# Designed miniproteins, single chains, part 59

Each design is a single chain, and the fold is of that chain. pLDDT is the mean over its residues in the fold that is shown.

## One batch from the design tools (miniprotein)

Design m2163
Fold by ESMFold2-Fast:
Structure m2163 (fold): chain A 78 residues (1-78)
Amino acid sequence: VKELLEKLLEEVRAAGASESAIEWAELVANKDLEAIKKKIEELGKKQNKPEEAEKAIKELPKLFEELEKNIEEELKKL
């Protein structure tokens, strides 16, 4: 879960490195949270570990809040 979100942010930063990496990360994060939740739910069902998927999904909002704060702090530097 955390690894997936971090990898996604890394890809976004690489893609947006030239101009608006921070704005890119914010836009992607807003859309990706829903996609990530869907993927985790599907994975949990396939592996017969729905409880683990639920825990991962519950952790996502906290991780997202921390990432949002980090992005906001970076934006404040602008």
Scores: mean pLDDT 56

Design m2164
Fold by ESMFold2-Fast:
Structure m2164 (fold): chain A 71 residues (1-71)
Amino acid sequence: AAGEELLARLEAEREALVRRLAEESGVSEETARELVDLYIEAMKAKLAGDEERAKALLEKAAALAREAGII
C-alpha cells in the first residue's frame, strides 16, 4: 500500500530529511528531528486507522514549526 511504502521511505530517509530541513530552514537539527519524527508518527497513526492521533501529531508539528520560525 502507498502509505506503508511512504512510511518506509520516510524512515529510510529520516536523517537526510532532518539535515535538509535544518540546512534549508536554519533551525537546529534537534528541532528538525522533532518535526520529522512527529510527521513519521502521524503516518504510523494513519496506517493504524487512528485519524484523531494523526491529526493531533500534525497539529503539534505545525505549532513547533511556528515556534521555531519556519512559517
Scores: mean pLDDT 80

Design m2165
Fold by ESMFold2-Fast:
Structure m2165 (fold): chain A 103 residues (1-103)
Amino acid sequence: DKEKELEEGLKELEELKKKLLENLDSDPNNLYTKEEIEELYELKKIALRQIAEGVDPALVELALQLYNVALYRGDEELAEQAREALRNAAPESVLDELLAQLK
């Protein structure tokens, strides 16, 4: 049931966002900033909704993980490849705005 999977995925995503934001207050050495966590949350939320509309969930998740790894390592070439993969999974306007803020 795609509707049930979407609902469960959105709940899980919201819980992950809360945990990451709570950890920012206790661990200043965290991998992600508050802005990055909020942007990733919105991007993943859009991706989950597009999955319910027929997008491949595995490809979306791999693209998001690849982009995060690329940003963490400062690998611009890998980040561009991840961006192109995300463009096929998320609205280009949202993706371009997020990438402009992160780079």
Scores: mean pLDDT 67

Design m2166
Fold by ESMFold2-Fast:
Structure m2166 (fold): chain A 68 residues (1-68)
Amino acid sequence: MKELAEENARAAIELAEEAVRLAREGNSLLASFLEIAARTSAYLSGDEEAEKRVEELVEEARRLIEEA
């Protein structure tokens, strides 16, 4: 159980980082899908630090999309 939660936390951060990269490249639709996936994985992980990191990355991706 805990190992799966840790894996979900790691995956959530990786998905959020990829969303930022796609947003920087102008791929707003794919970035938005990855934002949803990252938030869902972070929530399922139950890791508050991972949720905070994902939220910071998601906000960065959204700002990049809005400025595009």
Scores: mean pLDDT 80

Design m2167
Fold by ESMFold2-Fast:
Structure m2167 (fold): chain A 65 residues (1-65)
Amino acid sequence: SPTLQANKANIDIINLGDQLGQQDYTKGEQQAIDKAKQEGAKLGSTLSMEQVGKQVAQRLAQQRE
């Protein structure tokens, strides 16, 4: 189902973000991730959850450098 596929992609990207960040998420980072997941599921965004997760992972990587 689309929901299961989106959740899988988000988990994979979060794991990648953890690997890139090498640290625990801050409260703000975790809230941003949770909000992106909720908005994607709730509002039926045309953005795939995979794309949203990639954007979050990219921002986390940039903040660590």
Scores: mean pLDDT 54

Design m2168
Fold by ESMFold2-Fast:
Structure m2168 (fold): chain A 56 residues (1-56)
Amino acid sequence: PGVMTRVAAREAGVSPEELRRLVEAGLSPAELGKRLGLTPRQAQGVIDAVRLSETE
C-alpha cells in the first residue's frame, strides 16, 4: 500500500516517487542514510516500508 511509502518519504524529506526510485536502485541502508541524512537503522526502516508498499 502506498501509505507506507508516503509516510517514509515524508520522514525522509523527499517525494514518495524519489524514495521509491532510490530503493529500487538497490542502495544499502548506509548509502540511503547518507543520501537522506538518516542513520543506517532509520534507512533500513524506510527501505522496509517501501518494500511493503510494493507487495500487493
Scores: mean pLDDT 74

Design m2169
Fold by ESMFold2-Fast:
Structure m2169 (fold): chain A 66 residues (1-66)
Amino acid sequence: MKFVVTFSGDPAKQIGLVLSLLGNPNITVTPVGPTKYIVDFSGTEEEANALKSHLESDPNVTVTEV
């Protein structure tokens, strides 16, 4: 399952979140812009929905399914 993740606000928060995503072996992160990343998750749809909800809990993060 793939998400487009867009960041707004503090660049330090963006760096922290990207590093946390890169630490997960089930996640592949591909930069597509200075504030946009494709997050490809290899797991169940339930786990992917939980990841999306977790990312969307940050007010500086917008997630769009692709």
Scores: mean pLDDT 79

Design m2170
Fold by ESMFold2-Fast:
Structure m2170 (fold): chain A 80 residues (1-80)
Amino acid sequence: MEILKKLTEEEKEAFEAAVTPDSSSPLEQRRRVSDLLERAKEIAKKYGIKKIVAPKDNPVAQELKRHAEELGVEVELVDD
């Protein structure tokens, strides 16, 4: 729980700081997914995370679940 909470906050800060996600064009969306995936892989390796559990209404968690195989981690979406 502590690691997952810290991971979520650090991932959000790093993603926002690095990519400034203000645009909504199709190319920008693809770039955001690519950048998010790279940041998620870096953080997962840094913290030794092999499973991510997050609320199903979290859009970041939904994107990570789509790319779980690329990350090499299991992503589980829960109601809480």
Scores: mean pLDDT 61

Design m2171
Fold by ESMFold2-Fast:
Structure m2171 (fold): chain A 60 residues (1-60)
Amino acid sequence: GPKLAVALRDFAAVLPAFLGLKKGEVVEVLEELPDGTVLARSLSTGETGWVGSSLLKYLP
């Protein structure tokens, strides 16, 4: 199944490539880079973008 994570805090996307998040928002993890950058899709908005893995808690 999809790899899911939850946002630990709000994050405002300052550039179009970044994913804006609200605390508690669930995202699908599409790709994780070695530097801790994650490509994610919001399940609430359908938007995709880059976010730091420190903002996310992976779900089992």
Scores: mean pLDDT 82

Design m2172
Fold by ESMFold2-Fast:
Structure m2172 (fold): chain A 98 residues (1-98)
Amino acid sequence: RRELLREAAIHALLVAATAAHLARHDENPEVRELAREAARAANAAADAAEAGDAEAAVRHLLEAARLFERAAELAEGELKEQLRRLAERLREVARRLE
């Protein structure tokens, strides 16, 4: 359980950093804002996981995934695919904590 929480925190932090970097040059301000909100939710998931709060970590991971999926619907090309993969990764991490 503690190992899964540590893994979740690491994955959430990596996803947050990756999403912030990928969204930086998108021309759609709504995509950038959704990606920033998703990164904030992923960071909240990492904080909850570090605190040992699996329920809060899962909630924040699923919120981040939902926001990345919304950003992906508005994005185009490679960014759309990358945002979808980030959402899938967060959902997988959340499933492992349940």
Scores: mean pLDDT 80

Design m2173
Fold by ESMFold2-Fast:
Formats: C-alpha cells, sequence, structure tokens
Structure m2173 (fold): chain A 70 residues (1-70)
C-alpha cells in the first residue's frame, strides 16, 4: 500500500540520517587530528555529500508520497 511505502521510506531516511551522523562524527575527528591526511578528509567530505544528496532525494520522495495519500 501507499502507507507501507511511506513507512518503509521513513525507515530508510532514518538509516541514512544515522549514517550521515556517523560520517559527520568521523569528519569532525579527522578535522581535529593534525595527522589526518588531506585524502582522508576529502573522502569523508565526499561521503557526507553523497549521503546528504541521498537524504534530500528520499525526503522529496516522502513528500510526494504523502501528497498522493491526500
Amino acid sequence: SLEDKISQLRAEIAQVEAGLAETQAELDRLKADPNASPRELAIAEITRSILQAGLDFLRVQLEKLEEELK
């Protein structure tokens, strides 16, 4: 059902939000570490950007499904 899709999408959003929080914590750790390589920082920043883009996409899909439910 549409409600099942909305519930599943909310669960997926929560998982991506958790992954984004973990990536942000790693990025903060790397920024505080004077021995962190520029490559490690770049990888963490790219990973955060990819997760953020995915989260934004999922949120748009959720809004569309919620509008369809009305």
Scores: mean pLDDT 87

Design m2174
Fold by ESMFold2-Fast:
Structure m2174 (fold): chain A 68 residues (1-68)
Amino acid sequence: MEKIKEALEEVSRLAKEAVEAARAGDLETAQRLIEEAGRIAEETLGPKLAAMLTAMIRKDVEEAVAAA
């Protein structure tokens, strides 16, 4: 339970940082942060949930780029 909560909090933090990097025009950093979030999610939550979370983060990043 605790490890899953920690992983979700870390993924959420990385997602927010990726969105902020994308808004600043740093797409390289945004992509790196998405990849790191996906790695953490896959290791702790498994590939299906990791794929879902990664897709959601990518959507948030794309929306941030479109809004900038």
Scores: mean pLDDT 80

Design m2175
Fold by ESMFold2-Fast:
Structure m2175 (fold): chain A 80 residues (1-80)
Amino acid sequence: SQNQIDQMNNKINDLQKAIDDKSPSSVIRQKMSDVLRQSQSIVDGMKKGQIPQDVADQMGDKAQDVLNKASDYIQDQIKK
């Protein structure tokens, strides 16, 4: 369970870094895919009782926030 949480944090951080670095849309899309795939792993871990629901919910919120930022970036909505 800790390994799944650590992997999720790493994928979220990787996506955020790619956005901050103004990476190509193809790279952002790949990192978004990585976050979405890891989100499924967190949900599965929660269903198996390996991840507490409050932790899964917090990870879900963080993932949604960074995915929203990535979507906005791809649409040229975030220009900083």
Scores: mean pLDDT 81

Design m2176
Fold by ESMFold2-Fast:
Structure m2176 (fold): chain A 81 residues (1-81)
Amino acid sequence: NPKLLALDEELVAATRPVAEAAAAGDLEAAKAALAALNAFLDAKEKEIEADESLSEEEKELALEMIRNARALAEGYLSRVE
């Protein structure tokens, strides 16, 4: 599904600033990047839920991808302490 491929690319790009700020040890920058990511992911969740062109299986997969991206980003911030 082209929409799921696009979502994967968007999630990789959106999580990168959190990973970079965390790697730099900049906790405030990492928090700001995480807040921006969470706003982006909240909007994507609503978009996926409203998309009638996606099957239930595709919606669940997309929501799982979003949950995994959120958990990964939170994990980066946790490692900075």
Scores: mean pLDDT 84

Design m2177
Fold by ESMFold2-Fast:
Structure m2177 (fold): chain A 85 residues (1-85)
Amino acid sequence: DEQLERDILAALAYIAAAVAEMSGTPEDKEIAELLRQAADAISNGDYDTAIELLKKAIELAEKAGRTDVANIARQLLEQVERLKA
């Protein structure tokens, strides 16, 4: 059932990107782009790349004060690390 888990996590990462873009700031657009790239990496089974992208998205979200997005990205990171193990 790894493919289903991968598809769900990729979908959640795309949703997180959409949430990030809602405020329309340049910082939020960068966060959204990182989350979309992470979603693509998850979908391809490239968990190492997804982990790096999610960590970068969390860092930028925290700096931008986007606690909502940072928390979603942390939950995604935990699940991706679980799939990699």
Scores: mean pLDDT 85

Design m2178
Fold by ESMFold2-Fast:
Structure m2178 (fold): chain A 79 residues (1-79)
Amino acid sequence: SKEAEERARRALEDARRALELAEKAETVEEAIAAALMAIGALFEAELVEEEGDKEVVEEAKKLAEEAIKVAMEKLKKFK
């Protein structure tokens, strides 16, 4: 559907942004913001998994999961 295609594209864009923010995070607040954006992107990708473009959905999920991992690693380093 058109809605699923739009959501898949937004999820991918949000996942890419979240990963960039997570990698550049220098504070607890920045790492948390990146993680929340990544979680949102992951949920959107999951919601359109069956109806969205498979390549776009898989890339969005992959990047969102990586962004969460990077953000969590940053949080462990921040005291």
Scores: mean pLDDT 85

Design m2179
Fold by ESMFold2-Fast:
Structure m2179 (fold): chain A 55 residues (1-55)
Amino acid sequence: LEEIAARLRELGLTPEAVEIAVLSLKRAIELGLTPEEALELIIKAIKESPEKYLK
């Protein structure tokens, strides 16, 4: 999770957005997704709405 949080910070997310993304990642893992699959979904969401996440 910390490694994923570091990647999200590298993409320009605010600390608050990183915390929300980590919580979403934990939920996705609880639903049976791998950490890699959950991260891919988060990256896809950022690509679709970069203005919301990268401001």
Scores: mean pLDDT 72

Design m2180
Fold by ESMFold2-Fast:
Structure m2180 (fold): chain A 61 residues (1-61)
Amino acid sequence: MEEDIKRLREAIEKNPEEVLKRLQEKLSDAYKKYSNDPEKLDKMIEEALRELVEEIERREA
């Protein structure tokens, strides 16, 4: 969790516009699907953040 946040922060510093746009899209999707289930919403947000970090790292590698 903390490691993913640090990696996300580094990705934002490198390309803030792209990362923020992608993050906004993933978070919006999670909220629309799971707004009535806070337990699931938290899990989906954590998963979306992790997926975003992995996608950005793959682009760099």
Scores: mean pLDDT 71

Design m2182
Fold by ESMFold2-Fast:
Structure m2182 (fold): chain A 69 residues (1-69)
Amino acid sequence: AVAELQARAAALEAQAARWEAGADALAATAERAASDPELKELAEWGAERLRAAAARYRAEADALRAAAA
């Protein structure tokens, strides 16, 4: 049971890290697209969505790790 909770937490952390990297890439795209307001806005929106999803997964992972302790 404890090992299963830790494995689930690790999987959520790995997915959150992947989404964080995607958000960083979109933020870089928004910076390069400073002269294209629509592309900049879309890239910023996407980055915010990925960071929010990553934060939720990090919170779930923290809860699972607390339950495993």
Scores: mean pLDDT 87

Design m2183
Fold by ESMFold2-Fast:
Formats: sequence, structure tokens, C-alpha cells
Structure m2183 (fold): chain A 55 residues (1-55)
Amino acid sequence: MPSEEIKEEAAELVKKLAKTDDEANKITAELVDKINSAPPEKHDEAAKEFIESLK
């Protein structure tokens, strides 16, 4: 699982980008898929890369 700080950053980004629950779910699903594709040691790194790609 990503660190609490990375989770907060991801949640803020989803709030900024998503205007509907559908958009929020799509962005969250993309983030979760990215994290789950990485080894546990790289979850924070994978989440951060995804967040950076959305900015």
C-alpha cells in the first residue's frame, strides 16, 4: 500500500480532475492498476509517477 502522504496527494488530484463520481472512479481505477502492477516496495514510487503524469 502507498504511504499516507501519497494517498492524500492522489485524493487531492482526483478531486481536482474529477467532476463526477464516474470520473473519480476512472482515475482511481487507473491509479490502483498502476500500483498493483508494481512490487510492494515500489507502490509509493508507482503512485507518485502516476500523480506526476496527471499534472
Scores: mean pLDDT 74

Design m2184
Fold by ESMFold2-Fast:
Structure m2184 (fold): chain A 65 residues (1-65)
Amino acid sequence: HMLQLRPLTDEERERLVEEIAEVLKTKSPQEAARSIVAYTLDAVARGATPEEIKRMIEEAEKRAK
């Protein structure tokens, strides 16, 4: 059973956190939320767990401040 051709690497996770932080800094809260939903769906499709996604969003929020 394999939906996951390539799981998120540490580098890809780092880039995703940076992208989320960027939208949190530059977009309105509403636009940032839409972008975060899109990033979250992509991460889930690549096998990220809800816990990993939560940690990535929390890290991005820290970097955006």
Scores: mean pLDDT 75

Design m2185
Fold by ESMFold2-Fast:
Structure m2185 (fold): chain A 90 residues (1-90)
Amino acid sequence: SKEELERLKEIAEDILETMKRLAELYPDNEVLQEALKRIEELLEKLKKAKTAEEAKKILEEMVEVFYEALSKLDPELAEIFKENAEKALK
């Protein structure tokens, strides 16, 4: 639905905002800087998505990128993020 598509876009924008803040706190962390660039690219792709199913697949990839980057910084926080993201995408 259009409402579901808009919800997924809002979640994606929240992930980008969180990633930007994290990358700003650790400017010398190459993993976080690369993850930020990848998430920005995925968000641009998600903005062009015309269906909730397409947007969900892109958002799941964004969650995976964020999880992998966060896992290298804080594994416990990464697991919490993953569980919350999986519940939000249900």
Scores: mean pLDDT 83

Design m2186
Fold by ESMFold2-Fast:
Structure m2186 (fold): chain A 55 residues (1-55)
Amino acid sequence: MSAAEQLLAANREAAEELERYLRENPDLPELLRLLYEIMLGSSRFVAERIEERLA
């Protein structure tokens, strides 16, 4: 498995876990919610860029 494939898998898994956590914790403090949303966006962005390069 290439480093790119490993990074893609890790970012996809991170995005799924962050989305689940945000869904299950709607009452998160605003700052923590913002940080998790930024992390989710970042993980999705990296995954999309890698997918485009592997296509």
Scores: mean pLDDT 82

Design m2187
Fold by ESMFold2-Fast:
Structure m2187 (fold): chain A 55 residues (1-55)
Amino acid sequence: SPLVEEAKELIRRYEAGEITAEELGKQLQELLDRADGADAAEILRVAEEFQQRVR
């Protein structure tokens, strides 16, 4: 889904140092607000897995 792909791209950009952690969190929340139940669940899973890799 486009929203899930955008969430993954945001995480990649953060890991590349292109955006701040604050900006990443804000934009991920905006995507969650726009996502339907299935996309929202997948975005949340991707974000949680990312947070497990970061302190």
Scores: mean pLDDT 80

Design m2188
Fold by ESMFold2-Fast:
Structure m2188 (fold): chain A 73 residues (1-73)
Amino acid sequence: MADEEVAKADEALAKGDYRTPALHYASAASIYLAEGDFDKAIQILEDALERLKGTPAEPLVRGALQAVRDMAA
């Protein structure tokens, strides 16, 4: 479930893990994309990018967000 992936990302981030949250946010976005909900996928990735800004995980989230935006255009 996409909401479960977001919850796992938030929990890992709260514990100081920056690598695992990026993967869970990307998984949540992929689930919403499979459901046809581009707006939710973009929103999750934009929130993830802000939370992971300045970390080594930022490029992964930025790339995923760009890919979703390109599909939605």
Scores: mean pLDDT 76

Design m2189
Fold by ESMFold2-Fast:
Structure m2189 (fold): chain A 80 residues (1-80)
Amino acid sequence: MSVEELVEVAEAALRIAETLDPETQTLLLRGVVEALIAKLEELGLTDEAARLRAQLDAARTPAELRAVAEEGIARLRELA
C-alpha cells in the first residue's frame, strides 16, 4: 500500500468510525493508528513512529484515538 492509498483508507475509516458505537470506534481507530505507525517505520521515520506509539498507548477515549490518527495522517500527507 502506498502512502497516498493508506491516507485515503485511513480517512475513510475515520468517517466510518463516526457512525459506530464507542467500543467499535476504539477498535477501528487503534487499527488505523497501528497501520500509520507501521508505515512510518517502513519509511524510516522511527522518531515519528515512536511518538505516535506513545500517544496510542496513552489514549483512553475514541476522541483521543481520533486525534492520534489525524496527526499520523497529517505526517504521511507531508510525504505524499
Scores: mean pLDDT 85

Design m2190
Fold by ESMFold2-Fast:
Structure m2190 (fold): chain A 55 residues (1-55)
Amino acid sequence: MSAKEIFKEVMLKDFEAELERRRAAGVQLSDEEIERLKKENKETVDRLFEEIEKA
């Protein structure tokens, strides 16, 4: 359980870091777009772990 939670947190933080790197490289992302992308990524990560637990 704890390892899964830590792994999910790392995946979400890595994605946030990627978005910040894109903004630093000159990609124009609004705060609203960043929040939407983070939400979509969280949903994807949650589905991935649900499927792993079903297997």
Scores: mean pLDDT 77

Design m2191
Fold by ESMFold2-Fast:
Structure m2191 (fold): chain A 61 residues (1-61)
Amino acid sequence: GKKEEAIKFLEEKVPDYSGEKRKALETAIKLLKEGKYDEAIKVLEDNGLRFEAFVVKKILE
């Protein structure tokens, strides 16, 4: 479903990042798995992952 598509998108991005941005992606993936969509999007936005946040929002609409 849409949740699984958003998770897969972020999982495919994890190797492209390191440090705090990678941790933010991993945290957002965990939050999506828990159904905490707004919290996941906020973690991405707060860590400068604005493009990833935008795509996740579009998938989940």
Scores: mean pLDDT 88

Design m2192
Fold by ESMFold2-Fast:
Structure m2192 (fold): chain A 88 residues (1-88)
Amino acid sequence: GVFKELLGKTTVNAKVKKGETVTVSVTVEKDPTGGKATVKVYLLTESGETILVSEEVVDAKKGDVITATFTAPADGIAYTAVAYTEVE
């Protein structure tokens, strides 16, 4: 699928509680063709809902650690997905 074609890495980060302030990190595993990485943080709730809690586009290179901070809207599991932006 499209997400797998753009996805550099998906990482399960932490079990979180509602109202918790959480910082997640992801390491860029390869140099992005466009020099940019899109980092999305999702919360998978105990009810099975997926909530996008953070989305950032950053200039990135291999070995960079990208961090995102959010306040959990519900109990669940936080995970990150990294997609690499290509130059058109």
Scores: mean pLDDT 69

Design m2193
Fold by ESMFold2-Fast:
Structure m2193 (fold): chain A 57 residues (1-57)
Amino acid sequence: DVEAAAARVRELQERLAQHYEDLAEKSTDPEVSKRYRELADLWRQGGEAGEAAARAA
């Protein structure tokens, strides 16, 4: 139960990090690219850092 939920959360975090990295590479705007890189890093490290604007749902 808890283990399954934790595993799913980790997988979602990795997918979100990958998504933001892809957006950063696709973005030609350096400011936007930096923001996506930061978001990807936050999600990889747990995403719960409480950083504003990092929430998805």
Scores: mean pLDDT 69

Design m2194
Fold by ESMFold2-Fast:
Structure m2194 (fold): chain A 74 residues (1-74)
Amino acid sequence: SELRLGVEIAEELVRRGDAEGAVRALRYMVETFPDLPEEIKELVAKAEAALAAGDREGALRYAREAVRKAREYV
């Protein structure tokens, strides 16, 4: 249920176009649930890298994919 709530929060932030919020929520999620698949962790890392490079659209794209895949595990 905690993982489901985390996914719902990240999904809402992505929907709103909040790149910083979405990336932060996803980082917290993968740190809280270290057993999540590597593909989700890689997408979160790519979202973080895009955001750090100033690519907000790229960050949202990777964050959206991370949320989509994480929903399969809730």
Scores: mean pLDDT 88

Design m2195
Fold by ESMFold2-Fast:
Structure m2195 (fold): chain A 95 residues (1-95)
Amino acid sequence: SKEEKIEEIVKLLEEFRKLLEKYVADPSADREEFLRELGKIFGKLVDLLEENLSEEEVGKVLNLLSEAVRAAIEDKDLKAAEEHIEEAIKLVRES
């Protein structure tokens, strides 16, 4: 059902959030391995988003994920990153 697909997307968004948190919390984390893992989650997210949401909704979610990555990696602001992910989850659930 659509509801089951939305829950799959939400689960992947939560995994995305946890990966960002883990990377920022660990100063010895391998950046290349992190980016590889992030890319795998992102690829699955894009596929599910494109199959289940409008082009406009997909664009909004992808922009929020980009802002979350920037907040976590560039600004070291996990709270902002989490808020962007929470907004993406809300948008997905309301789609």
Scores: mean pLDDT 85

Design m2196
Fold by ESMFold2-Fast:
Structure m2196 (fold): chain A 68 residues (1-68)
Amino acid sequence: SVDELRQEIEELSKQAEAPGASVEEVVAQLERIIELLRELAKLDPSNREKLEERIKTIEALVAALKAG
């Protein structure tokens, strides 16, 4: 469901911000969040634009983490 996807995204976001996670673990969590946000955008077209902006932000963060 949409609510279950949102809950999973929120939980993964909190884990990615937690101290002690490796860069590789954070990248994997963020890439999973991107996948879930793409699924959510298909199921919730009224919020698609907002979700696509969030995906773009996370993709930029993943690129920065991989580069630095």
Scores: mean pLDDT 81

Design m2197
Fold by ESMFold2-Fast:
Structure m2197 (fold): chain A 76 residues (1-76)
Amino acid sequence: GEKKAKEAAQEVIEKYKKEVEEVKSEDEAKQLANKVANETYKRSLELGASEEVAVEAANQAAKEVYQKGLENLKKK
């Protein structure tokens, strides 16, 4: 359940790692976070997580990606 959802989140975050580094605006960071949330949710369900756990994993992955994108913008 929860462990599989975390695995899904890590896989999706790693997949989008370069896009996170290339974020040029807050709007792009939000769009990327939404993509990561959607893919993490679907992947978590595929791996056997419950809907509740999948939603939580998607939210956490989205927050991490959004925060990383904003941090990247601050460094420029």
Scores: mean pLDDT 82

Design m2198
Fold by ESMFold2-Fast:
Structure m2198 (fold): chain A 86 residues (1-86)
Amino acid sequence: MTLVLVYRNLSDEEIEKEIAYAEELRKRGYDVEIEIEGNTLTITIKNVSVEFIIGEILRAIGLGLDGYKVEIKFEGDTVTIEIDLS
């Protein structure tokens, strides 16, 4: 499966932190693509397990409970999680 994480309205420090996480995933052998457009960060992780995706969904639900706007979309073998930190 493919996981797409979209973070909107990140601070510079939050962008650096999420990029560091994505680079660590690359070092661990994950197929990771990183795209930055202004304060929006998109991380695409390919060939991930269902268990990995469930973990990221649970994390996103936690952010939603903290008051952030979270959208989760399922399309074929792709899961997209959008998090707005404004």
Scores: mean pLDDT 84

Design m2199
Fold by ESMFold2-Fast:
Structure m2199 (fold): chain A 117 residues (1-117)
Amino acid sequence: MISLTQSGGGTFAEGSSVTLTNKISGAKISESDVSWWQQRPGELLRLVAQMFSDGSTRYDPSVKDRFSISRDDAKNTAYLNMTDLKKEDTAVYYSLVVNGKAKPMVAMGEGVTVTVV
């Protein structure tokens, strides 16, 4: 079973930066696809950043120049670095981990709230 521990949420000033963290247990991050999903108040869940097991990345065009996904294989941890925060970034951020291709194990974190003031 995969277990995810998310952290880094809180209240942040507009124009500041924050790094959200997802610590992974039960799967190797180097063998997993990791994604970050944004849910703004009253809106649908939206994919903002993804890193595949091979290290390749994809971003939603609305955040491409401000958000960066990374991982630390030694710490088994994924990160979402969010720069130049806007009030529209106020949302719950969920991390999703998929390990394996043919019969994937899937885990989603409990989410962290980011509020931009």
Scores: mean pLDDT 86

Design m2200
Fold by ESMFold2-Fast:
Structure m2200 (fold): chain A 91 residues (1-91)
Amino acid sequence: KIDEILEAVKALATLAALGELTDDEANEYVAKIIEEIEKVVPDPKEQQKLREKVTEAGNEGEAEGKRIKEESSEEEIKEKIEELKKILEKV
């Protein structure tokens, strides 16, 4: 469950870096991720540890989105976007 949250954070950051999310869509996914964190780890002390990992996952996702945008064809970008959206939909 924690790994699923971290993968969703990476996917969100990657899609945002690709410019594929509106502000409203991004905010909706952020709210869902926060809700899942609270469900999986209701203890505030354990939430703090998870937030550090969430920050790292966000940084990794942003870097990956930049690489995809620079190195990939439009067809490859579309395929990656579909994969990433499927990851986010699981949250």
Scores: mean pLDDT 78

